# Designs tried in a protein design run: designed miniproteins, single chains. Part 44

Each design is a single chain, and the fold is of that chain. pLDDT is the mean over its residues in the fold that is shown.

## One batch from the design tools (miniprotein)

Design m1515
Fold by ESMFold2-Fast:
Order: sequence, then structure tokens, then C-alpha cells
Structure m1515 (fold): chain A 80 residues (1-80)
Amino acid sequence: SESEEIILKALEKVEEKYGDEEVLGKELLEEIKELVKDNKEAVEILKEIEKILKPAFENKKIPASELIEMIKDLLKILSN
């Protein structure tokens, strides 16, 4: 879908920017949502991913590459 493609491109940009740098998960997700903000469906998908991942990061720092991989895995499940 267009929304899935837009999210994947946003994830590529963020991965290039941060790599394995430790980031606050909520802040990384907000940056990704900002990159896709013009597509309402993409924003809603990312909100659902955020709800699922909340227990894993909350206010903790994790490697950006690890969070991006988790988002990609959930995107595949949610997009079928």
C-alpha cells in the first residue's frame, strides 16, 4: 500500500540518520510520524505500532536500528 511504502521510506531516512545510536523510543517514533504526517493512514498505523511497542521502550533508550527492525516486523503483520 501507499501508506506502507511511505513508512518504509521514512524508516530508511531515520536508519541513515541514527544507525545504531541509542535513542529514546518515543522520540524516534514521533520523528517517524512527523516524516509521514501528510498521510493519515500511515500516522494511524504508526500509532498502533507505538501502542504495541510501548512496554518495550516506554522512556528507555534503545539502539535506533533495533527499534526500526521492530517497527518493520510489526508493519508486515499490520499490513498483511
Scores: mean pLDDT 82

Design m1516
Fold by ESMFold2-Fast:
Structure m1516 (fold): chain A 67 residues (1-67)
Amino acid sequence: MILSPRQLAEIAAAVALETEDEEAIRIVDEWAREHALEPVSAEEALEELERRHPEAAEIARRVLEEM
């Protein structure tokens, strides 16, 4: 499954709300933009996010479970 633009937006919003960390927000925004342009599987997308920011990836997994 490829992450939809809506799923990417919800993940970015959740990371911003929960971390309030400018670095985490920037990393997730960049990650979401990259995956919107060149979609990969949700699993590969989450693995890439985990390499960049483990906390953001954990939030992303939780958001996807709630959707």
Scores: mean pLDDT 81

Design m1517
Fold by ESMFold2-Fast:
Structure m1517 (fold): chain A 86 residues (1-86)
Amino acid sequence: SVKEEAEKLIAEAEKLERELIELLREKGLVSDETLARMEEHVKQLVAQVKAQLAATTDEKEIRKLKESLEEHIKVIREEIERIRAS
């Protein structure tokens, strides 16, 4: 279902955000305070998006959320590759 697909994309986005934070930590280019802030923001965003998905019954809105998540995932993957290459 579209909702199950959106749930999988939320999980993938969370995984990639955590991978990005770990890479930034390994590279030592970002302070521990900034890393902690990023971790907190990821937790808050995931909770908000999950709550929004749970409250949404309109398939059209779920499809828009999917498209936004797919674009977000693409951007995160490109950033991870950029950091790895550095």
Scores: mean pLDDT 86

Design m1518
Fold by ESMFold2-Fast:
Structure m1518 (fold): chain A 67 residues (1-67)
Amino acid sequence: LEEKIKKLEEEIIALTRERKPEAVPLVESYLRTMRQFPSLAPDIIRAASTIDPEVAKKLEEVAKLLS
C-alpha cells in the first residue's frame, strides 16, 4: 500500500514537471496536505483541476488509497 502511494506521488510530480513545471511546488504541497488531512482531498482535487485535469485525476487516486 505505501509503495503504491509513493509510486503515484512520483508519477504525479513527474507529470506536473512535464506539463506545468511552475506548479510542481504547489502540487507537492497538495500531496503533503492530503496525507496529513485526507478530509481536505475534495478541495485539493478541485483546486488541482484548475492547474491540470490529469494531475487532479491522479491526486484522486491517491485520495482513494488514503481513505
Scores: mean pLDDT 80

Design m1519
Fold by ESMFold2-Fast:
Structure m1519 (fold): chain A 78 residues (1-78)
Amino acid sequence: MLSASQVALAKYIASRLGSRMDEAQREKFLEMVRNGASVSDLIRFAVEELKMDEAELAELRRALADHPEALAALDTFE
């Protein structure tokens, strides 16, 4: 089962960045979610493939303030 942090992050990516996904990226994202991808893997996908900028990462940190697992993973991408 996905953790609360994984679910919150996956929902954020789908709702805020879903419109930026092409067909291949959408399939990859859904596969990652189905396979229980880590918070770090989901953040890496958003940064590297969906091209989240620094301002979007700062907004994500604020949105996930109640999820320490997600905040720790975000620190690895500074």
Scores: mean pLDDT 77

Design m1520
Fold by ESMFold2-Fast:
Structure m1520 (fold): chain A 104 residues (1-104)
Amino acid sequence: MPPEVLRQLTEAGVYEVEAAVHVVFGKEAAEKGDLDTAIEHYEKAIKALEEAIRLAEKALELARKAGDEFGVREAERQLRAAKEALEETKAKLEEVKEEKKKKE
């Protein structure tokens, strides 16, 4: 794997961990009825996942140009996971926003 591909994938992984932490805090806040805190954490998770996707897409482009089949597979796997997490987090955010709207 080229060093630049590894760098992009490693940085994407850091953003995925950041997003996962915010999803956990968002769920905890929602369970306690703190909907504003839940919204803030889910929005931060979404931003982190969007950055992870951008970095994984860059890694995929670099791996393809280098003919690095292993780097291509790893970037595609990381991209799929981040996109699935993004859609799930967006759904959770909409659920919390709808709950807040019904309480007002």
Scores: mean pLDDT 89

Design m1521
Fold by ESMFold2-Fast:
Structure m1521 (fold): chain A 95 residues (1-95)
Amino acid sequence: SATEEFVNAAEAAAENALKYAETGSVTSAVAAAINVIAALNLLPDVEDLEKAIEALEKAKKALEEALKKHPDDKVLQLTLKKLEEAIEELREKLE
């Protein structure tokens, strides 16, 4: 399902962001950003919006941890902003 693919991408983003925070691996930083974009591209087809919000919130926390370790990472800053905007839009749809 689109929801399962979305959750998998968001979880991959979180795992790679935490790996980037811990190791400074550029490969992990790129993988985190790519997986956020992949999740967001799947978002229009996601049926379970509450599950999508939960997955994005976990990715957001992981990206915030990475940004604390790498505060000048412009790609990570932009990725986090896009993720925050997506969470807000989904929350509005549930209200």
Scores: mean pLDDT 87

Design m1522
Fold by ESMFold2-Fast:
Structure m1522 (fold): chain A 85 residues (1-85)
Amino acid sequence: AVTSGTAVAETAEEAEKAAYALAKEAVDAGATEITVEVEDLETGEVLTSTVPAGPLTAEGIGEGVGDYVEESGHKVRITVTGRKE
């Protein structure tokens, strides 16, 4: 199954929770590969990462996105897409 979700976050805590939830939904849907896009709404930069689905993938994605928002102070749009082969 293919799963896709988007969230907007303005704090590190919101970003971590949203990214975790979207990534977990993809893993729970049976995705074998997860693509995360983080759009910085102040700079317009889009950071894209694709990783295999695994037991720590959702946690890692959540922490990474949360850390970006904490360090930058920027509002982000998070899109997570799960793909199944």
Scores: mean pLDDT 85

Design m1523
Fold by ESMFold2-Fast:
Structure m1523 (fold): chain A 59 residues (1-59)
Amino acid sequence: VQQEVQQKQQQLVDELSRHTREAKKGTPEEAEREIARKGHEVGQQIQQVQQQGDQLLQS
């Protein structure tokens, strides 16, 4: 269970890194907004994955 949670978190981090790289190819203003938006989304998903992992560890 913990390994699966870690893998999902790593995938989300990798996705954020890839998206950030792509966003930087645009204008600085667009990159700033896109990175902030995606970062917030990924952060929430990581929290949800962690919470689900905790629930699965409770029997």
Scores: mean pLDDT 74

Design m1524
Fold by ESMFold2-Fast:
Structure m1524 (fold): chain A 55 residues (1-55)
Amino acid sequence: SSMVEELKKLFEESVELARQTIAAYKAGDDKKQAELTKKLLEISKEISAKMEEAR
């Protein structure tokens, strides 16, 4: 279904953002880490909302 494909892409994007967040953390880039963490939270909320709507 279209919803499964959309969720799969969101999960793939969250994995890539998590990887970038870890890299920013290791580099000591606090500003970039904060921005990426905010994006991860937004994607997490979108995934949760889509899953709740599917019930």
Scores: mean pLDDT 84

Design m1525
Fold by ESMFold2-Fast:
Structure m1525 (fold): chain A 91 residues (1-91)
Amino acid sequence: REAEIERARAVMEEVGDAVRSLKREDFSERIRELEARYRALLPDRDRPESALELTRLMGEIAILLAEIAGLDTAPLEEVTRLALRELEELL
């Protein structure tokens, strides 16, 4: 279970780096919404209740990145669902 959470975290970190390289001209409104939600959660990132929302948000960012790149989103949706399930069981 911890190994699955760590895999999800590694994917989310890689996506975070990729998002910084995205051109804002692509899906600008959705990117702004996700960025605002992320910034709102940063001060409370270490709180258990915020971990679920951060994981969900990072999953949405990963899915958006995959959509922009023309990649299959299914693996990212599954990883996000698994991570949320594991975190809910820990809270």
Scores: mean pLDDT 67

Design m1526
Fold by ESMFold2-Fast:
Structure m1526 (fold): chain A 83 residues (1-83)
Amino acid sequence: FEEKVEEAKKKIETEELSKEEILELFKEIVKVAENTEEQKNKLGELVELAIEHLKKQGASDDELLEFADEVTLIWVENTPPSE
């Protein structure tokens, strides 16, 4: 999990990634996630970084909101239930 988050962070900071490419990075991260509070906090930091990156690329507020919603759906659909 941590290694995939750090790799995604570096790619977002150093490469001109599209929204779709960033969402694919989140999909890869959630495949190894265990739905813990610590992992949610780290994912939240990565979401904030991705939003700032997309904003710098000229994304609208609506596009940023859609991105945040898509990340939330990826997390909910791909992490195990907290039981």
Scores: mean pLDDT 73

Design m1527
Fold by ESMFold2-Fast:
Structure m1527 (fold): chain A 79 residues (1-79)
Amino acid sequence: SEEARKYLELGNKALKQRKFEEAAEYFTRASRLAEAEGDKELQAEADLNLSMAYIGLGKTEKAREAANRAAKLIYEVAK
């Protein structure tokens, strides 16, 4: 959706500024909206970027979980 893409953009801006907590919140919002709409490609992008934000926060396990969700979604779209 337009709203999900907007949150993804806001998260990317925060990530570039190294505002990792803010980025994680925006990417979480983008992922949830994309999931509700069945947009697996956008959900995967949001979850991958969420993983990067968690790495910036030192939250290694949460980063791994987000990356794994993104990988599963990418495989679902690529089949």
Scores: mean pLDDT 89

Design m1528
Fold by ESMFold2-Fast:
Structure m1528 (fold): chain A 74 residues (1-74)
Amino acid sequence: SMEEVEALAKRAMAELSRLEHRADTPEARAVADAAFAQIEALYKQLKAGKLSPEEAKARIEELLAEARARIEAI
């Protein structure tokens, strides 16, 4: 549902914020900012009916995993 995607997006953004703060580097900030922008774009596409809730959920989970790996590699 849209509510589930919204909840997931909020959790993902909170985790990205924690990862960025913990790493405290310009590189980590750039990765987190890019991921925030992509999550926002996905939610906007979902609201516009261009993306299904299941597709949005899968892509947010993938984005979070990728951003986490990139930040942890810094």
Scores: mean pLDDT 84

Design m1529
Fold by ESMFold2-Fast:
Structure m1529 (fold): chain A 100 residues (1-100)
Amino acid sequence: MPLWSTKEALEFLKKTYEEMLKALKSTDDPEEAIKKIEAIVEKAKAKIKENADKELAEMLIDALNTTYKKVKELLEEGKIEKAIEYVEYQIKLIEDAIKK
């Protein structure tokens, strides 16, 4: 397959965050949420490395790692609702970027 455009890469990142959001809403157990999100993040990183050029892949992986770190910190504090709000905000930022 050809390498992703920036738009395709951002659409994939948005879809990944939507999967994280579903995982957060599927459980009241922060430890279960962390395990589900970690699996989503690792799978997403593999697909990014296969489909994006090096510079674009590094940018997307950095964004994904930053989002995952914040979500994990909130979940470790038992703040599932705040983790949901944070991911929803990240999705909105990506949608705004895609529309430009």
Scores: mean pLDDT 85

Design m1530
Fold by ESMFold2-Fast:
Structure m1530 (fold): chain A 70 residues (1-70)
Amino acid sequence: MALPSPRELAEEAARLGFLEELSGVEVIQRLAERYGVSPRTVMELLSSANEEHRRIAARYRAERERRLAA
């Protein structure tokens, strides 16, 4: 299977971590299995998308915090 763009991978990682409440290890493992790649490859792609990942993570975190604060 073709690898997603770093941005798409970062968005899926943020969704799994913040909305499905998976640990970082579980997120990496799930993505590695989903795309048929090694966990190291997932970590490298997420690292290359650091700025986009931070923006996406902030969006999902803010939504979760608003939900929990209500």
Scores: mean pLDDT 71

Design m1531
Fold by ESMFold2-Fast:
Structure m1531 (fold): chain A 72 residues (1-72)
Amino acid sequence: STAVIAYQPLDGEKIERVVLAPGESFEIDSPEDVVVQVLSGPAVRDLVTGEVYEPGESAVLPAGVRHVLELV
């Protein structure tokens, strides 16, 4: 199964999407706070914080912190 993740820097003008497959990592390293939402698929884990985001959940990832997202 794959997850679809939407992300947007808080002061950014564009919502971006990424498809995350099993065994893949997606890195977010932003100078701005980033809003992240799991649009579909299995739960996603932030390897840096240990937080798990279920489908439909949103979070704000703080500026200046590198995050690495993988499927649970």
Scores: mean pLDDT 82

Design m1532
Fold by ESMFold2-Fast:
Structure m1532 (fold): chain A 88 residues (1-88)
Amino acid sequence: SMAEREEERRLAEEVEKLYEELKKELEKFVSKEFAEMVSKPLAAALVARKLGLGPDEEEIKKYAEKFLEEYAKKYNKKEEVDKLKKYL
């Protein structure tokens, strides 16, 4: 339907804007690669939460913590992860 297409477009635009904002802000404290990797799924989760689709704030934090822990282990980025955790 037209209403569904308009909503999907608005959601995509909101995710894209939030992704760019999160990426630029996080790049001040962590690598560009790390910032890009975390920013898009986080932006999508935050937009979903705003719409009541979940996850809730605590679920987002748990997801982010687990992702950061796995990323730190895989890429030896513990220092960058510690910097990012202050925003959780």
Scores: mean pLDDT 71

Design m1533
Fold by ESMFold2-Fast:
Structure m1533 (fold): chain A 55 residues (1-55)
Amino acid sequence: MSPAEQQVDAMVAEMRRRGDSNETMIASLDEAIEATEDEEMRRHLRERKEEIERE
């Protein structure tokens, strides 16, 4: 698993631990996508956002 994928997994796990709603998690992931300059990180953030949107 890439470092970028592990970072995204950790971010989502932390949001779930805080009890963030799916809507809040999606908003946080959107902000991270806009802020990142790393294309691999952006791809993993988008993939995770799509997974949460399907829940």
Scores: mean pLDDT 81

Design m1534
Fold by ESMFold2-Fast:
Structure m1534 (fold): chain A 97 residues (1-97)
Amino acid sequence: GSTRIGTGTVGDIRVLDTDDDYTTVELRFRNPQDAQRVRSTLSGISPGSRLDLYVNGRFLGQAILRGLGPDSITLRMKREDFKKGIKVGDTVTLRVH
């Protein structure tokens, strides 16, 4: 199996776009080492790929990868899922299938 898991602590959250159903957000990692691990996990994954998002060990929902920055990831996810539980200081885990 080739399941990949990247974990990091959220340092900043930027909402890039939102509608009634979906939100596109940029999550910036507080720790450069966390950002490096997450980026390495997502390296070679195409934009539009689906991944599972966990917050503080709890499954939050599925997200669509939109982009990778040096210290950030950009995800599109259900607006309701985003509102339920991502804040600065949370531990985010991404699972790629």
Scores: mean pLDDT 80

Design m1535
Fold by ESMFold2-Fast:
Structure m1535 (fold): chain A 104 residues (1-104)
Amino acid sequence: SVFEQATPEELRRLAERSEKLAEEYAKDDSPVAQGKAHYYRGLAHFYRGLAAYKEGDIETAKKHFQEAIEHFERAARLFEGVDPKGARQAKELSELAKKYLEKL
């Protein structure tokens, strides 16, 4: 996958961009904006988890994957009935983060 080919430094840059997007969406109280805020926070944690995993920092990787799962599950719930595509994408990323967590 694309994630398996990325360097830790590239993953951290992706995490920073995702976190910035999450902060912007968090300013809007609408369910879609809040769903996007949690989705991008989930991505930020997921990328940080992958970076830690690639560097052999298993404890940090576990923490970030757990936080990613929580944010993706929150995003899926907020998207339900409003953004079916977003809900599906968030659920798929939650399952992917769970698979990485199970490998640790």
Scores: mean pLDDT 90

Design m1536
Fold by ESMFold2-Fast:
Structure m1536 (fold): chain A 71 residues (1-71)
Amino acid sequence: MLPKAQESNELATKAIRALREGDVEAARQVVDEAAEKGLINALISVAIAARRLGHEELADYARRKAQELLE
């Protein structure tokens, strides 16, 4: 089994790669998977990367998912 930190890094990398390729829907699916698995660090990393790449709606979505896990 992958450690949670490694799994979080793999999902963040996958989402960021999808965003660099212009595949916002694939990146959103990775955000949903990270949220389902409780990987807050992956959600934060994706939110930061999405905002830097101009995907503000996806950045806000990932941030909201991270906040829901902290409730």
Scores: mean pLDDT 82

Design m1537
Fold by ESMFold2-Fast:
Structure m1537 (fold): chain A 64 residues (1-64)
Amino acid sequence: SREEQLKVLMKITNEISDVPGVTPDQLSEITQKVQQVIDENKDTLSPEELYEKAKKLADELLKR
């Protein structure tokens, strides 16, 4: 559902914002890419699987 998708997005965004040294621009870029992953996979993945996939992407982007 849309509400479940928003919860996944908010959870990841909050986790990233708590990472030391993350800039507002990085947070914005990561949030946009996480939202894209959720939108692309919302019909095929559960909320838990969406979280895991989006979290892996966010972690990779934080390394760059």
Scores: mean pLDDT 79

Design m1538
Fold by ESMFold2-Fast:
Parts: structure tokens; C-alpha cells; sequence
Structure m1538 (fold): chain A 91 residues (1-91)
């Protein structure tokens, strides 16, 4: 069971890292200086907030590619977070 939790946590972090890098690359060049997309770290925080449902109605991607990355982060990130929470309940 612990091995399944570690694997789910690893997959979650991979989704966040890939999404953060993509958002930084596609949104960063067009974002204002105060945007989270101006740095990889800011994009990573934004990606985690999306997966955890905390970014609804806040700063959003403006490019078509950025919007697709946001959608995938919400879907895949929330899926792995739910898996992690269910596994933690069994420990």
C-alpha cells in the first residue's frame, strides 16, 4: 500500500512539473511581470493550485495552448490527488 502511495505521489509531481514547464514556455513570453507564468516556480505553484481547486476564477492562461495545459492539469492533477487521499485513508 505504501508503494502505491509513493507511486501516486510521484505521478502527481510529474504532472505538476510538466504542466508548470509548459505554462512557463507558452504563457511566460506574453504574461505581465506580476504573472505566475513569468517563472517556472510561479507556474509550478499555479499548477498545484489548479490541481487542488484553488485557482478557480483567478489569473488564467491567455494562449490556446496554455488553456489546454490548464485543462489537462485540472483533470490529471485532481485524479492523482484523489488517489493519494484515498490511499492515505488506508494507512
Amino acid sequence: LKEKLEEAERKYEEVIEEGAEALYEVEGPVAPPSSPFRSVEGAREYARDLAEGRRSGKAAPVTEKGKEVEKKLREKGSKYLKEIEELKKLL
Scores: mean pLDDT 76

Design m1539
Fold by ESMFold2-Fast:
Structure m1539 (fold): chain A 74 residues (1-74)
Amino acid sequence: SLRDILLETAERIAEVLREQGREAEARLVLDLMRHELAQNPDLSREEAIAMLRSLAKTYPETRPVVEEAIARIE
């Protein structure tokens, strides 16, 4: 599901950030994703893609993970 793809992607982004010693930012990404999914249960594919692209702009090192997720969402 879209929700599962977003949560899985957030965990993979958090892993990349943790590998760089950025634990607080990794936690923030996970909390942000959980919060967004709780507030917007009917989140669209377009909104999901926009959110993922925003994360890749903030953390360019996570771009490969984000691009893979977007390909799965379409």
Scores: mean pLDDT 86

Design m1540
Fold by ESMFold2-Fast:
Structure m1540 (fold): chain A 61 residues (1-61)
Amino acid sequence: SSSRLNHVIDLIRNGRNFAAIQQINDMAAAGVISSATARRIIDLIRNGDNDAAVARVQAQL
């Protein structure tokens, strides 16, 4: 949902990377986003590219 995506954006922006990754994995498991999209966002977070990760999440809104 848009509220979950906005929550993930907030977590990434606040440097709460572990919590953001958990939410993204839960959303993929629930079918809210594709596994490919989830993996891409998680890779960006893990690489420290938080701005690109936020942009990718925003593209799902």
Scores: mean pLDDT 86

Design m1541
Fold by ESMFold2-Fast:
Structure m1541 (fold): chain A 77 residues (1-77)
Amino acid sequence: MEIEEGETLEQAVRRIAREKLFVPEEEWDELVERVAERLGKDKDAPASEVDPEELERVVFEESVEFGVEEIREAVFK
């Protein structure tokens, strides 16, 4: 599912970004930082401490912010 046993929060976020979302690798570090902040966890914390549904939702919400930013740039050419 969203979290593999023994996976850190950073590893889980990067995996979701790669497998579930089209997010450039350059943005993964920022995505990890934002997700960790929203969840109140360190990026090195065990991902198993976070509910899988909550983790996926937060990752999606933060990725939407990046998507909105890119859409704004594309619309106002």
Scores: mean pLDDT 68

Design m1542
Fold by ESMFold2-Fast:
Structure m1542 (fold): chain A 66 residues (1-66)
Amino acid sequence: ALDQDEDLRAAVVAHARAVRAQFEEHGSKYLSAEEQEELWRRFREELEQLLEQGILTEEEVRELLA
């Protein structure tokens, strides 16, 4: 059970990092300032949900939002 939870956690963390990397490289090129703010708000909400569920730690959320 824990092994499957760890695999899910690793996949979620990798996905969040990939989303952030795409944001930094391409967000400003293809998205308006308003669209960027909405996506960052949703990204932050997703990370807070993952923190509440115990999938991410506070330090991981802090690093992904920095």
Scores: mean pLDDT 71

Design m1543
Fold by ESMFold2-Fast:
Structure m1543 (fold): chain A 110 residues (1-110)
Amino acid sequence: REIALKGLEEMIKLIKEAIEKMKGASKEETLKILEELLKKINEIYLEVANKLSNEEREKNPVVQLMEKVLEEVGKIYEDLVNGKLSAEEALEKLEKLLKEAEEEFKKLKE
């Protein structure tokens, strides 16, 4: 549980840093920022997953939130690559994801 909570906290910090970098960024710069973010949050997820059993991972609500964050960041990246989102719309979606993740994380700490 504690390892997963630290991993999720680090993911949230990385998303905050990505959001600040994306402010006023071009589409090409935003794609690079999101690609680096995806790589880093995936590395954190794998480190946490490797320290848990399959049953612990499946039943852990923190790990479930980490998986949701990974999926939603990946979708934002894919939609930006495919021209379904502008850089500004990608930023707005990532900001919304951050708010949702921070609210869920606060509930999981208590």
Scores: mean pLDDT 85

Design m1544
Fold by ESMFold2-Fast:
Formats: sequence, structure tokens, C-alpha cells
Structure m1544 (fold): chain A 79 residues (1-79)
Amino acid sequence: SLSLEEAEEAYVERVLKVVKSEEITDEQLERLAEELGVPVSWLREAHENFTEENEERLRERARAAFERAVAELAAAEAA
């Protein structure tokens, strides 16, 4: 089993893989943008122009999304 930190990094790497994928569809971009809480236009630009700056921004957004999901699950389990 993965630690929470390892699970977060695995999620971040999966997000980066999806954004870098030549097979990514518009529907997948829209869903991922909603999950990350970013504009679809921003995510599309990152997909088309994958730079070190865009990668770091994606890593930050993916970590934030993971932390939100963990917090929401913890709150739901406590209720």
C-alpha cells in the first residue's frame, strides 16, 4: 500500500501523463480542468505547450486537488 504522500505524487504524475498524452480528448481535458479547478483554456494551453513552468503549475494544482479530495473524504467519513 502507498503512503498518503506517495499516493499524492502518484496522482500528480498521472495528471501530468494525461496532459502530455497525444490521445487526450476535449472531454478528458474538460473533466480534468473541472477536477483541478482551472479554466479549460489554461489546461489546453498546457497540453499544447508543455513547458517546465506549465509542468510546475500543473503539479501545484494537482497536489491542491488531491488535498481537497482527501479533506472532503475525511469530512464525509466523520459525518
Scores: mean pLDDT 81

Design m1545
Fold by ESMFold2-Fast:
Structure m1545 (fold): chain A 71 residues (1-71)
Amino acid sequence: MPVPLLSPTEARAALTAVRALLENPGSRFSVSEIAKRAGVGQGPASRALRRLVELGVLSHDRRTGLYSLAP
């Protein structure tokens, strides 16, 4: 599936996740947590985090549902 440039709300969620990782590289976040921090809905937050996983920036723990810095 083509993955075009992020929408403004998806970009806000992505930047929020990246900022949190810059503050603490050991940070782990749920979709709901990033959505609340960025002030966006869970849909845009989920798509932004999934995009960052596709780019190799984040890793998704399927057991916990949390996202963290990629190894």
Scores: mean pLDDT 77

Design m1546
Fold by ESMFold2-Fast:
Formats: structure tokens, C-alpha cells, sequence
Structure m1546 (fold): chain A 85 residues (1-85)
């Protein structure tokens, strides 16, 4: 489905952060929680986890990781919209 494709894009972006920035594991963990919550249909939990990931990325990460995290959150938002339809 389109939602599955968007979730897969989010997972690939999260894996890129994990592989490139191992010191940002807390942000990776928060993004993975957001993915799981979207799959469960808990969009409030997903939003909270995504916001935590962006906070960690912005506080501790270089601009490149912030951009990857924002792209992952955007893909999660698109997946959530498709699941909610």
C-alpha cells in the first residue's frame, strides 16, 4: 500500500541516521517508536515520539541529521494520513 511505501521510506531515513551518526541513538530510538505508533494507529503517540526525536536531533545533531529526521517525520505524517483514510 501507499502507507507501507511511506513507512519504508521513513525506516530507510532512520537507518541512514543510525549508520552515519551512531552517537544519536536516542533520536533513532524515538523515530523508531514513532514508526511503530503510526503502524498501531496511535497518531498522538507517534507525534510525541517524532517531536522528541526532532528535539534531540536539533539539540545534539549537525544540520544534516536534523534534515534527515525532518524528512523521516514527513514520511510518517504521509503514512498516518493514508492509514487514517
Amino acid sequence: SKAEEELEKARKLVEEIRATYPDLQEAVDALNRAIEEVEKGDFKGALQAAQEALRIAREHGPPDVVELAEKAVNELSLAAEEIAR
Scores: mean pLDDT 85

Design m1547
Fold by ESMFold2-Fast:
Structure m1547 (fold): chain A 72 residues (1-72)
Amino acid sequence: SDTEIEKVIEEFVKENYDEVKQAIDSGDEAKLDELVAKAIERIKQKTGKELSPEEARELIYTVLGKKEIEEA
């Protein structure tokens, strides 16, 4: 379900917050691709759903943005 995918991404972003934020802020595409691949593998293991790199990247951006808005 979408709820399980969101939970997995939220936990992933929380655990890797500094790394994700720095990769996005610096435009480090190689590091972003590595983080996206790790997120996809975790989602697949926890939910059985296989996301595309584009879908996983969008979810990471969404979760990061939502967290920053809630802290503002």
Scores: mean pLDDT 78

Design m1548
Fold by ESMFold2-Fast:
Structure m1548 (fold): chain A 107 residues (1-107)
Amino acid sequence: SPRDIQLRLTNIGARLIAMETEVELLIRQGKIEEAVDFAEREYRRIKEDIERVKQELEKNRDHPEYPDLNEQLKNLLKRISETFRRLAEQTGDKRFQELADEVEKLA
């Protein structure tokens, strides 16, 4: 249902903020390998939820709330991609660039 999609989008958004916060903290501590490993593990879990949201959105494409929910998903994906690109530039670690590229394929 649209309400369930909204709840999932909200939960994904909260997990992304938590992931970003922890990754930034690890980078500030010079723990780049731990930051990459954490980001890869957390993003894999979040990606499964994103794929599920995409499937539920397609089932509800004719619903009046679809345009707003679809826009929320697009905005989340854009934010994730921009975050990983920034982290790649900040650290010089290509694995963050690979994560950004994976996110763009979901958009």
Scores: mean pLDDT 87

Design m1549
Fold by ESMFold2-Fast:
Structure m1549 (fold): chain A 109 residues (1-109)
Amino acid sequence: NPEEEKRKKIERRQKLADEAFEKNRKELEEKYQQIKEVILNDKSLTPEQKKALIELLETMRDVLESRDKSLDELENKLQEVLKKLEEVGITPEEASKILSEASDIVENK
C-alpha cells in the first residue's frame, strides 16, 4: 500500500525531527538562561534596558523554538521589542552586540 508506506515514512521523519528539535530546544534553553543571567548581572545596564533585552532574548528564543507560531506574529513581536529597546536608549545594533558578547561569555567559560 503506497499510501501506508508514505505515512510510515512521514511518521519516522517526524519522530526524528521531533527528537532533534527537543534536544536542540533543551540546549538552547540552557544557553538562553545563561545569557539572561549575564544580562541581569551587567552593571552598565539600567533595569529598563535589562528588561527590554530579556524580552528580545525571549522573543528570539520563541522564533527558534516555535514550529507552531505564525511568522507574522513573531515578526510583529520582534518589531515591538526593538521599538521598546530604542525607547530605553539601546539601538538594534547595540542590542545585537550585547547579546553577542553575553553569548561569547557563556560559550567560552
Scores: mean pLDDT 73

